Designed miniproteins, single chains, continued (4). Designs and how they scored, part 94

Each design is a single chain, and the fold is of that chain. pLDDT is the mean over its residues in the fold that is shown.

## One batch from the design tools (miniprotein)

Design m15256
Fold by ESMFold2-Fast:
Structure m15256 (fold): chain A 90 residues (1-90)
Amino acid sequence: MLAELAAQAAEAEAAIARYEAIRAEVTGLTTPEEAADGAASAETATAILRKHATDMSDEEIQALGDRFADAALAAARARVLLAEIAALLS
């Protein structure tokens, strides 16, 4: 039981880290002001990337937008799971 919870917590932390890495990549490709707006949604991030990521194809920008959306959802679910594990242990 504890080993399974530890494994789920580790996977949740990995999902959050993946999202944070992708978010940092997106923010690194934009201005600080636009990066703040882009971090709010994958659609906004994709639109901002089209202005700044001149070395990326449209397909690469779409793929990054999809990865960002998937990672954001996974991170959100991971944060809920970590909160549930914390509640079970309290």
Scores: mean pLDDT 75

Design m15257
Fold by ESMFold2-Fast:
Structure m15257 (fold): chain A 122 residues (1-122)
Amino acid sequence: SLEELIKEAVEELRKLFEEAIRKGLSFEQIEELLQNKIKRLIYRGILLGLSEEDLAALTSALLDEAARFVEEHFSPEQAERLIASLVDTADEALLEAKKLSREEIEKKLEEYEKKIKEILES
């Protein structure tokens, strides 16, 4: 169901953020990590055949959860900047995906996953 897909995606984002904080990643590393994770989760939703309405619901849930985490761990100025960056990232991912084939989207998913692992291992 859509609710289960959203819950799973939000839990993945939460766990990734908690791991980044536990590892002591910098603000810039966390920004890049969250950008890549949000893109991956949106592109996964597209590959799963989510409608535009369902993708909007997924994106909104991801951004709301990201805002909550960021506000808990960073200054108000840093939080505002990061949230704006994530909103722009989500908008760009949705626009770019409309121009890509299914095969190209699958390759983007693999690229974002690789980047996430590289950041976590740094």
Scores: mean pLDDT 87

Design m15258
Fold by ESMFold2-Fast:
Structure m15258 (fold): chain A 90 residues (1-90)
Amino acid sequence: MIELTEEERRAIQALADRLGISVEEAKKLFAKAIQSRLIDAGYEGVKVKYEGDKLIVEFDGTPEEKERVIALAKEDASRLARAVLDQAEG
């Protein structure tokens, strides 16, 4: 499980405000985007969702594969948050 960062919280709120949707819908969009990127990277069957203040990443694999998937999910979450905030400012 990955704890939501302050930047990710701000990005989710900014996305919700920009699209006129709820924070919960914005969380679903973020999770879906991360999941799609992981699947495209070759991690088929990965499941990504937000549960409160935590990003949940589920993948059937070895401990090493799970660690790699979690690291990629963290990177993608940070990248998406930065992209959303950059668009809100520019």
Scores: mean pLDDT 80

Design m15259
Fold by ESMFold2-Fast:
Structure m15259 (fold): chain A 82 residues (1-82)
Amino acid sequence: SSAIQQILELLDKTKEAIKKGDYEKAKELLEQIKELIDKNLSDEVKKKLIELLQKVVEALAQGDNEAAIEYLDKMKDILNSL
């Protein structure tokens, strides 16, 4: 769906922002991702993605960029399996 494509593009932009150290941009992108998930996805997929999104936020708060990127990649894997 177009919504899944938009989320995938935003996940890639979030990874790029983290790699560049642009944490303000990364946080803005994560909020956009959450809104798209809340509006367009349901049930178990939504639950799993929101749990991973929370882990990204927690990893960034701890300065663990590697873990944050790993959780973003797990979100991409789930979306690509749909």
Scores: mean pLDDT 88

Design m15260
Fold by ESMFold2-Fast:
Structure m15260 (fold): chain A 75 residues (1-75)
Amino acid sequence: MDEIVEKGKAAAETLPADVQEKMIAVMNTIKRLVEEGVISMEQAIQLLRDAGLSLPADAQKIVEELVKELEEAQA
């Protein structure tokens, strides 16, 4: 989880500042909710997908890559 979140933050640094800030906030929130046991990993993946659909295409590509890594980490 931590490695995937850090990778996502690094990838987000290539995005415009407003999109980067939103993406980092979403990733930090999902990480916190999973670590606190509020949501499952499956729910975290779904929330990340849903958040990605509201972002520009470049950010959506990063979200899809993170989703794949989270799904692989769950398997």
Scores: mean pLDDT 76

Design m15261
Fold by ESMFold2-Fast:
Structure m15261 (fold): chain A 61 residues (1-61)
Amino acid sequence: MENIIEAVNAVVKKALELIKEGVDPEIVNKAMLKTIDEIFEKKLSPEEAKELLEKRVKELE
């Protein structure tokens, strides 16, 4: 469970960074929620979760 909490925290921090960099908050929020869902389903590491978030944001832009 500790690893899941760390992965969620990493994704939230990265999402906030992307919003500060000027990415649309709606796009970031959609990508973040889907990534958090996969963290729970696939037990993603913090690094895997951040990479997946960045990939999804780029795909939705």
Scores: mean pLDDT 81

Design m15262
Fold by ESMFold2-Fast:
Structure m15262 (fold): chain A 91 residues (1-91)
Amino acid sequence: MMILLSVASVDSGRVIGIRGADTLEELEQELRRFFDQALASGERIEVRISAPTKEVVEEAVRIAVELAEEKGLRVVELKLEETSATLVFEP
């Protein structure tokens, strides 16, 4: 299974990182890293998740939202599409 994770700064437009994940567990680990980085910098981040199926995208979105809540990040925007989702997180 191929999941593409792209993370950018909302305020600067700078790409922070692009990561591939073969599993939802790998996706969660990469999201943890980016969320820790966002918290440390105090920066709003846009996270784009792309996956082969809607079911995988929906599960990835759920993981991202739950992890953000666990870490004290606020979900500001959520756009769900067929094979991708865009989320904005705020510290």
Scores: mean pLDDT 85

Design m15263
Fold by ESMFold2-Fast:
Structure m15263 (fold): chain A 95 residues (1-95)
Amino acid sequence: TEEAIRLAEEALKKITEAIKKQQQGDYKEAAELLREASELLREASKVSPLSEEFEGAAEVAEEAAKKLEEGDEKKATVLATAAAIRVVGVLLDLR
């Protein structure tokens, strides 16, 4: 669980940074950070009993990146925020 916690905390940092970059108009960098977060969450799913929860969070983060790339900034913000909330929830369940 410790490795999954580290990966999830790193993913949460990237999602938070992506939201800040999006607010600054750096949409390409924000999308890249969301895809990196999704990959970290998929790695966390491989080393955690909460694998389905981590995969779900990864899918939401990846969808946020896709919406940002499509120019749907409003939906991207909602999805990125939802991904962050899901990651926090999973981290609480691991403690």
Scores: mean pLDDT 86

Design m15264
Fold by ESMFold2-Fast:
Structure m15264 (fold): chain A 88 residues (1-88)
Amino acid sequence: MPGLKPAAVRVAEALKRIAQKRLAQGVPESQVLKELNATLLMQGGEAISSLEEIEPVVKKMAESDDPEKVAGLMTLASGVPDLDAVLA
């Protein structure tokens, strides 16, 4: 499906911005990873052990044959405008 790869890019960049904002606020990386993992696992993604794994995990959701993982990615993608508002 041609639209899934752009959605994955948008989600990965939004999650990276959230992570950077949380770190700038003095939140420990371990807590940021916990918060990101809660979101990713709830939406059918894989757990990450570092911020560098955000893009590969989101890409795997886009390339998955599992409808639940694809739906999770689309849910995250639809939330990007709200995430940008929270980041402002």
Scores: mean pLDDT 73

Design m15265
Fold by ESMFold2-Fast:
Structure m15265 (fold): chain A 107 residues (1-107)
Amino acid sequence: SEPMAREEIEAILREEVAQALKYLAETNPELAERTSPAALVLAQIYANLTGNEDFEKALEKGIEIAEELGLSFEQAVEIDIELRKRKVQKNKSEEEIKELIKEILEK
């Protein structure tokens, strides 16, 4: 299969983030106030790599990681794209995910 273009992945993630923020504002406004666009991208990464299906739990972890590492939306998108390219296996711990993110940012 052809790999998706970087610009196409970024556009999809921007749309998904916009939809998720709108949903959160309606269903959990307190969590929405704490949620950056970067945190939503990292929540998806966390959920996918850990197999966690609890959206709110994944989002809390995405918020923690985004704040701890000081990540922008653009950096979170770059991390997502790089993890897809590396075909990173699932069942990662939170610490392994943080180590992967730091390695990617040092590129």
Scores: mean pLDDT 80

Design m15266
Fold by ESMFold2-Fast:
Structure m15266 (fold): chain A 101 residues (1-101)
Amino acid sequence: DAARRAPVAPTPGLLAARAESEKGRAERERQLAALREAGDAAALAREGWKTGRPSLVVEALRLDPEAAVRTLRELGVADEVIRRWLREAGVPESRIDELLA
């Protein structure tokens, strides 16, 4: 959509950018809903880490702690951080020790 408007667009350009941002947010919400329906804990953990959303990571750890922990380790997340999120997900300490062994 380049060159159909002046390069410097004050209020109208800012409002258009906000509308596109909100549309992108709605699309991401739909994609997350699809991942939840599929039970894809690995994909949920990856998205939570990439977008800085700890709540998605905790949700993934509740859904499938083994797959989520493996994915977080592949992404270079420290075991100390994963341990905190596993506690938030309600995973017992004995199980956390097994997952991080």
Scores: mean pLDDT 76

Design m15267
Fold by ESMFold2-Fast:
Structure m15267 (fold): chain A 71 residues (1-71)
Amino acid sequence: LTEEQWREAELALIEIQVALAKKYGDPEMAIRALELAKQRGIELPESTKEDILEVARKAGEEAYKRAEEVL
């Protein structure tokens, strides 16, 4: 894989993690996915960012604040 193809694969994995976090209501998984994307310099789609914030918001105020700070 080229560096670009590897970046695309990493984005796909992050998107899968966010989808699973949304399905199962796991704010830790959603926040970790966001942190990984930021650490790797991967630009997330706006819809993915919205999903992360939704998962965090449903989990509680502290989780939502953590997600906003990473975003």
Scores: mean pLDDT 81

Design m15268
Fold by ESMFold2-Fast:
Structure m15268 (fold): chain A 100 residues (1-100)
Amino acid sequence: SMEEELKERKQRLLDYANSVIEQLKEEMDKLIEYLKKQGAPDEVIEELRKVGEEAINELNRLKKQIEQATSLEDIDAAERQLNEVVEKYRKKVQEILDKV
């Protein structure tokens, strides 16, 4: 049924969002450790932490949006927004790395 399909797609996207949040946290921790070892300034480390925190906050907002989805169109919109948040995060991280 369409209701079962919506429930299945919602669960898959929530699981994916949780996996992305966990992966971003792990990548951020590893990157901060690497940059500290390379002697990066504290200001750069704090900028990186802020970028990571903003991305995680946006992903948590999207998790609530996914939980509230009532159509497959809502799920597709949330998935696109989730991918945009990840892409924006990757671009900001690269910009910080280009300064080091």
Scores: mean pLDDT 89

Design m15269
Fold by ESMFold2-Fast:
Structure m15269 (fold): chain A 94 residues (1-94)
Amino acid sequence: ASISIEWAPNSSNSAEIYAKKDDIIIINAINEGDGIALIKLLSEENKLLAALRVEPKSSASKKFIIKEEDSIYKLESINMGNNNEPARANLSIE
């Protein structure tokens, strides 16, 4: 599965993804804004599993392995920018 998210400056977004134990989740993010973009991956119990901080006008990526169980996981994102440029993220499972 894959999820693509785009969010405006000073906004937040959330998405859900189903993943299995030992799946590899890849988060790729581009921040075209002037503030920090933060992407968090949470378990069903809202336990923080991974976080990705993307500096202004930059990109970042992170991989992690699902060590928990087959479940629905939550992707939360916040764009802290004040200009009109968005942040974007793509999430894939291998």
Scores: mean pLDDT 74

Design m15270
Fold by ESMFold2-Fast:
Structure m15270 (fold): chain A 88 residues (1-88)
Amino acid sequence: SEFKKREEELRKRIEELEAKPEVSKEEIEELAIEVLEAMTEKLLAEGDEETLKRAIEKLDELLEEYKDNERIVEKLKEAKERLEEKLK
């Protein structure tokens, strides 16, 4: 129920940003971080080992893609560490 509520809140926020004539880099980064955190929490609660391993691989790809964005890199590393800890 909590994940569904957060999913609805994120969907509304995406719609609000899409309706704006101008979206700042900061607004996009904040939304991306919230989506990342929500997906990480859902994966920690519901994800099987195979799903978690694939998510970690995608996070490694995103870390390379966004390596010059310190804020996004920090949040991607946090998400990866949380998923890796569940696999131990």
Scores: mean pLDDT 78

Design m15271
Fold by ESMFold2-Fast:
Structure m15271 (fold): chain A 70 residues (1-70)
Amino acid sequence: PLSKEEAREKLPEAVENAVRLGSAIGVPEEVAVASASAETESGEKIEVTKEINVPEEKVPLEELRKELLE
């Protein structure tokens, strides 16, 4: 179990990374949402959810490469 503070720090980062990866590899339509969840030491479940907005051109590789290198 994670502390509430650790969950707040790590879950948003994990969701952001999942969104980036999902956009790069073309997430299936059924999984157009990136989410992460963790259970705190108190047994509280924390869930962070973010929609994956994929442009109609799924992979502008040049732009993606520039973003990943930055």
Scores: mean pLDDT 59

Design m15272
Fold by ESMFold2-Fast:
Structure m15272 (fold): chain A 69 residues (1-69)
Amino acid sequence: SNSLLFTRDSTLQQVSDFVKQIGTYDVVFMNFNSRKREYYKASSVEELYNKALEFGDKYGYPIIIMKRL
């Protein structure tokens, strides 16, 4: 799957597994309900995880993290 459903209970390991699957840190964050989105390219799994939490805390959970095509 080129997407991950991310909630406040999502783990660093789930983000790590997602990155391994898609082969990139270049992603789209999208709010599930509003469809507000932004592009983000991380340099690490930890950076991507922390940015996903920041986005979700600011705009609402759940979010969808997608591989940028």
Scores: mean pLDDT 87

Design m15273
Fold by ESMFold2-Fast:
Structure m15273 (fold): chain A 96 residues (1-96)
Amino acid sequence: VTLTQSPSSATVEEGGSVTLTGSASGGPASDVSWYQRLADGSEVQVARSSGPTSSYTLTLHGLTAEDTATYYWRATVDGVTVTGSGSKLTVVPAAA
């Protein structure tokens, strides 16, 4: 199974939005989820779906500096949990 994430990195202004897409090849995945990795290395589940799917999209609105993190898509295929390559999000102050 191959998991892809897009974009691999993004820089967005505060108050903006971003869409992260996870895609699985080789068949539908179950128990798909998105995780935010914090600076201390801990991970927080930010979205989940248990239905069979080949893609799972995370859209974040009203971005703040606290949303700056690496986001990982995880999928379970045939009982095996696989983690995507990661998407680095940087939230910067809004330009005047």
Scores: mean pLDDT 79

Design m15274
Fold by ESMFold2-Fast:
Structure m15274 (fold): chain A 75 residues (1-75)
Amino acid sequence: KKDKIELLKTLYEEFKELKDYAGAAEVVYELALLTKDYEGGIKELEELIKEAKELKDEVGVKTAEEKKKKLEELL
């Protein structure tokens, strides 16, 4: 479990470095489910949506918005 969290954190940084906001959003969602930190996950996804919109990454925006909605349904 702890090793998986560390791998996901590393993968998140790699996706952000590559400006792959769809991949970053998937990782944030998995981390939120694994840690049950839904509020933290929602905040991270809001920042990713903002960054993806600035870069006109429509796929990243859509993915992050879908994952944010799923976490909001769990609150």
Scores: mean pLDDT 83

Design m15275
Fold by ESMFold2-Fast:
Structure m15275 (fold): chain A 79 residues (1-79)
Amino acid sequence: KLLVESPLFGKIILEKVGDRYKVSEHIELTENSGIILPIGTVNSKIETVDTPDGEKKVLVFEYKGKTYYIDVSDIVKEL
């Protein structure tokens, strides 16, 4: 399991399911964004994005016609 801390999602736990990650728990939700990925949401893909600071890996989540990214750098701890 992965602990993620994000300004967008707050503190959530992701569980590895095969080669993908599923939202398993909401530990702390942020009130600033109001964005809640439901428990059980699985990422559609893992993508490498070129940035001025170099390549970054992001977990891509699709929910209600919108695309959300969790940067791998937001992973605080492997549980």
Scores: mean pLDDT 74

Design m15276
Fold by ESMFold2-Fast:
Structure m15276 (fold): chain A 75 residues (1-75)
Amino acid sequence: SVEDYVAGLVEALKSEDDEVVLAALEALRPLAETAPERVRRALEKHGGIAVLEELTSSENPEVAELARELLEILG
């Protein structure tokens, strides 16, 4: 399901490896663009919104930019 997939991506967003975090953000982007309300609900259930908000302050500028973009798409 989309919820199970999003839950897995939320765990990937918590990785210490920026490449893993970037891959998870890139995977979330087309899902958020296609079904923003559904993806937002799944993220809220699994603590993903709080993780994305934290990532907007990442010292990796690509991570911070993608996290901000994703939150803007989600509303």
Scores: mean pLDDT 88

Design m15277
Fold by ESMFold2-Fast:
Structure m15277 (fold): chain A 93 residues (1-93)
Amino acid sequence: SLVEQKRAEVLKTLDILIDKIFKDLSPEEREEIRAFAEQKVDEILAKDPTKSVLEILKEVLDSLIEYLQPRKDDPAVQKAIEELKKLKELLDS
């Protein structure tokens, strides 16, 4: 379906972004972050299946920034949060 194709495109983009942004985190931590991101994509699409890939990505980035705040004392996590914020600013421009 078109919704399934959109979901696949968003998740493919997120996989690339997660590997780049969270490269300093362990494979287990990246997998946890991917699982969280996938759950957020599914929640967003369930609420509004008409949202664009870009709109979904922006909402997932916001959710990831919030999700990671408690782990900010980890330098690798802090760096990832700053990279997520910069990416979101570029997408909002």
Scores: mean pLDDT 87

Design m15278
Fold by ESMFold2-Fast:
Structure m15278 (fold): chain A 73 residues (1-73)
Amino acid sequence: MERKERFKKLIREEYERNGPDAVARELREDADLSTDPETAELLRQAAEAAERGDIEKAEELAVKGYEINQKAA
């Protein structure tokens, strides 16, 4: 399984167990650790979507960020 698919699963599991605020916190931490500013921006936007309870949008934005990071490498 690719890292992006595993990441989607982790987001979903965290949302189910700890709710949207926990998912948003994890996504912001990942954004802070990102060296790619475009990836960091998308992960930050994903965190904001998660805070609103829009987990589908959070997953979509996070996947986009990871795809950009993979393409840049």
Scores: mean pLDDT 74

Design m15279
Fold by ESMFold2-Fast:
Structure m15279 (fold): chain A 87 residues (1-87)
Amino acid sequence: SMEVSRLVGEVLREIGDVLQEVIEMRKAGTEPEEKRKRLYELFKKYGISDEERDEILKNSKTLEDAMMKAVSLAALRRIKEFEKELE
């Protein structure tokens, strides 16, 4: 299905974009405050609830790990929304 291929491509691109940002931040030695600000921007962008934010932060060793968990949650939501559309 072209729709499935498009969804997969968009999801992987979004994950790839955040991964690239995380690697660049690590390479640049980005300050923790700036990483935290960017993480909260991702939380807002992806509509992550306060409870989900707490769970991500509790289960993350680094702010970079939290950013990857945020985009992964967004990806899972897009997949679930697509599955509902197939019903």
Scores: mean pLDDT 86

Design m15280
Fold by ESMFold2-Fast:
Structure m15280 (fold): chain A 77 residues (1-77)
Amino acid sequence: MEELKKKALELAENLRKVADEIDRIAQGRYEGLKLQAEEESPEKREEMLKQAENDYKTAQSLRDKLDELAEKIKKEI
């Protein structure tokens, strides 16, 4: 039982690290798309910014789900 609990806690910690990496990648892509959008037409710029925002929100949602899963693992052991 104790070994299983330790492994589950380690998995939960690894999930949080993956979530942090997703945030880092999403933020970098969001900032890059914002810079690229400044070179585009107003119509294309608006489309690109909306897509970048949606992608960033999707990554944040995924991080929240990973954090929730990590918390659930801790409660089940």
Scores: mean pLDDT 76

Design m15281
Fold by ESMFold2-Fast:
Structure m15281 (fold): chain A 71 residues (1-71)
Amino acid sequence: DLEKVKEALRKAATESGYQLSEEEKELLEEFEEKIENNDQKVIKEMEETLKEVEELLKEKREELAAKRAAL
């Protein structure tokens, strides 16, 4: 339950100087693992998008340089 995870995180933040309970640690680990698995797919998609954008920027820079040289 996301609400329970958020409550555990909020409590941990409030008691930052104290030891986390075993239950809180377990919830944080499960949450982190879930995020990491989802992020792998997202990261791959983002990397592909960034490569496409880099190619477009290279092409646009070459066009701009050619136009400036032609002036």
Scores: mean pLDDT 62

Design m15282
Fold by ESMFold2-Fast:
Structure m15282 (fold): chain A 91 residues (1-91)
Amino acid sequence: NLDEEIEKLNELVTEIQEKLKNGEINEAEALRLLAERLGLSPELIEAALRAFTEKDMEAFRRLVAARGGDPDMPILAPPSYEEVLNLIASR
C-alpha cells in the first residue's frame, strides 16, 4: 500500500529530524536509518547523493525549502516515496 508507505516514510523523516536536532544521531546515521526502513542499502543512498554536483545540491536545498522542509537538513525533508526512489534510481 503506497499511501501507508508514504505515511510511514514521513513519520520516519520526522523522527530522524528530531533526533538530529537533539544531537542523538548524525547525518550518516540518519541515512542508515532511512535506508534500513526503506529496505535499501545505505550505499545506494550515499551513492545517489554523491552523484549530485554542488549546483544540484543547491537546487535540492531550494526544493526542500519550497516544500517546507529544513534547508540545513535537505535530505530529511518530508519527501514522497516516489521522490526518494527517483533520487536513488537517477544514479
Scores: mean pLDDT 56

Design m15283
Fold by ESMFold2-Fast:
Structure m15283 (fold): chain A 90 residues (1-90)
Amino acid sequence: MEISPREAASHLSAAGVNAAGVYVNARLARQSDLEQAEKYYEDSRGDLEAAEENGEKARTDPEFEAAAKRVVELARRYYRETEEIVEAKK
């Protein structure tokens, strides 16, 4: 079922907030010891999954397809950055 433009915009906004959460966790992990960095990596998983789900819903509106793809790509990049930070501390 096609969602309304307002609902698609709300999902894009939510995806952006979730992607920002992944970014914050990456920055905090870099400044932390291994144990704390692993906790930030675990927290980032929930934010990444939420960003991907909200991004897919936003993409159902063609106007938001490009923006939603970029937000999800950024969330995935920050999540991988956090993984690399954790691995480097082992």
Scores: mean pLDDT 87

Design m15284
Fold by ESMFold2-Fast:
Structure m15284 (fold): chain A 73 residues (1-73)
Amino acid sequence: SEEKERIRSLLESFNIKFTDEFIEKLVEYMRKKKIPLDVLLMNIGRNLARIKELGELTEENFDEFIEIISTPE
């Protein structure tokens, strides 16, 4: 989907590794919570340093990722 492609492109542009399962879960979460894609991408961009501390983004660290992007630095 367009949503998956834009999220992947953003993470790849900052050399952040992720699994396909992480992307699927993030898109499902975004749709369930009715978060606009642009808001999600902005929150990812604003929290890159904290996100990078997680290492590879997987289903196992998904809750920590959501906490990071939901809490402003």
Scores: mean pLDDT 84

Design m15285
Fold by ESMFold2-Fast:
Structure m15285 (fold): chain A 91 residues (1-91)
Amino acid sequence: MEELKKRARMLVAAADYLSDRAHEIAQKAKELGNEDLATEAQRLADEAHRLSVEARKAMENLDPEKIDEIEARLDELQSRLQELIKKVNAL
């Protein structure tokens, strides 16, 4: 139980971090005049925020399958964020 709660709490923190970083990248892309990358980064930030809400609910329910699903989706968002950072830094 405590281990699953710990994992869910860490996923909440990871999702919040991804959301904040994606918002920063969206702002940077907008400042550099690339509205498409800014929009993509904003959508990623919104999706990461949604996952933080789902992770909080998973922590209440201690559903290991749901926790694993959220972790996999966060890993995908992290990869997408890294690609966005690379594209924005190339501007």
Scores: mean pLDDT 85

Design m15286
Fold by ESMFold2-Fast:
Structure m15286 (fold): chain A 93 residues (1-93)
Amino acid sequence: MQITIPVFRKEDSILMQGLLLIAQSAEAYVLLRALRKLGADEKYIEEKEKKIDELVKQANEALKKGDFDAFAEIMAQMNKIIQEMIKKYQELA
């Protein structure tokens, strides 16, 4: 993602990506809580929670290094898990 401004600010890019990580991880954890309330298998919940926790850790490490390509790939993986959980939620609701 490129910011088309006359002055490029690295700190602004890191802040924007950090806010995206907060938003997507919050959605993932809300979905996990919703699935648990709907009686989803506990093993399924534990597997998804573990994967989300690992992706959050990897995303924070990528941001710390300024590796926005790695960050984008990690966020794509998180979005895929979110879509899988939304599908599971629709099956149980």
Scores: mean pLDDT 80

Design m15287
Fold by ESMFold2-Fast:
Structure m15287 (fold): chain A 75 residues (1-75)
Amino acid sequence: SELVERVEELISKLPPTLAEMARGVADQVLYAKEKKWDKSVVDSGIEMLRTAAEALPEYREILEEIIKLLKEIVS
């Protein structure tokens, strides 16, 4: 998927620990999409990324773009 490729590209720009967290959330989103689960099952993961974006202004734009794309994938 083009959206998945873009998410992976953005994750590659994050420092290792933050990249691992973002990839974990992305995996949850893709799994929920595949299983046709309710969008709410990934809400906690999305909220973790939002909290990181607030705490780390140097990565805010990248994290916000990842959140936007992940929401688009589960929609």
Scores: mean pLDDT 83

Design m15288
Fold by ESMFold2-Fast:
Structure m15288 (fold): chain A 85 residues (1-85)
Amino acid sequence: MSPIERMLQAAERLRAEMETLSTAAARTLALVFLHEIRDEAERLGDEELAAFAREREAQVQRATTKAEILAVMDETIARLRERAA
């Protein structure tokens, strides 16, 4: 399994878990996960994915609702699916 496929599977599991969590808990998990995606993307030399993750981190930091955080996770899952294809 590629690093991107592993990140995709992790994102899908985390997204499902977030539906039952508080906004604060979902924010913390999303930020940790996006930071991990950024670090792995930088290690792989994927500048576009690293930039995407940084932008999504900023979006999660500005989010005021759980729905906004879940939307960022949905965008992240979609991007990882494109990369895994």
Scores: mean pLDDT 86

Design m15289
Fold by ESMFold2-Fast:
Structure m15289 (fold): chain A 78 residues (1-78)
Amino acid sequence: MSAAERLRAASEEFLAELRASDPEGQRKLVAIAEQVVKDTMQTWRDSGNTLSMDQMADLAADILRRLLAEYRAERAAA
């Protein structure tokens, strides 16, 4: 799969979770989306702006999947 396909798959999973969530869950998921952008951009800056678009897409997908898994674990524990 391409980096763009991996990011699309992660984004579709995130949007499905967002659509299924209550208002509190939706607020937490929006915060996750903000964190993905912040962490991806910070890693790009820390690299000296050397990451390719494919590397950025893979990084964003990995961060999104990790945070979404953490969110699901927290919701299951509540």
Scores: mean pLDDT 82

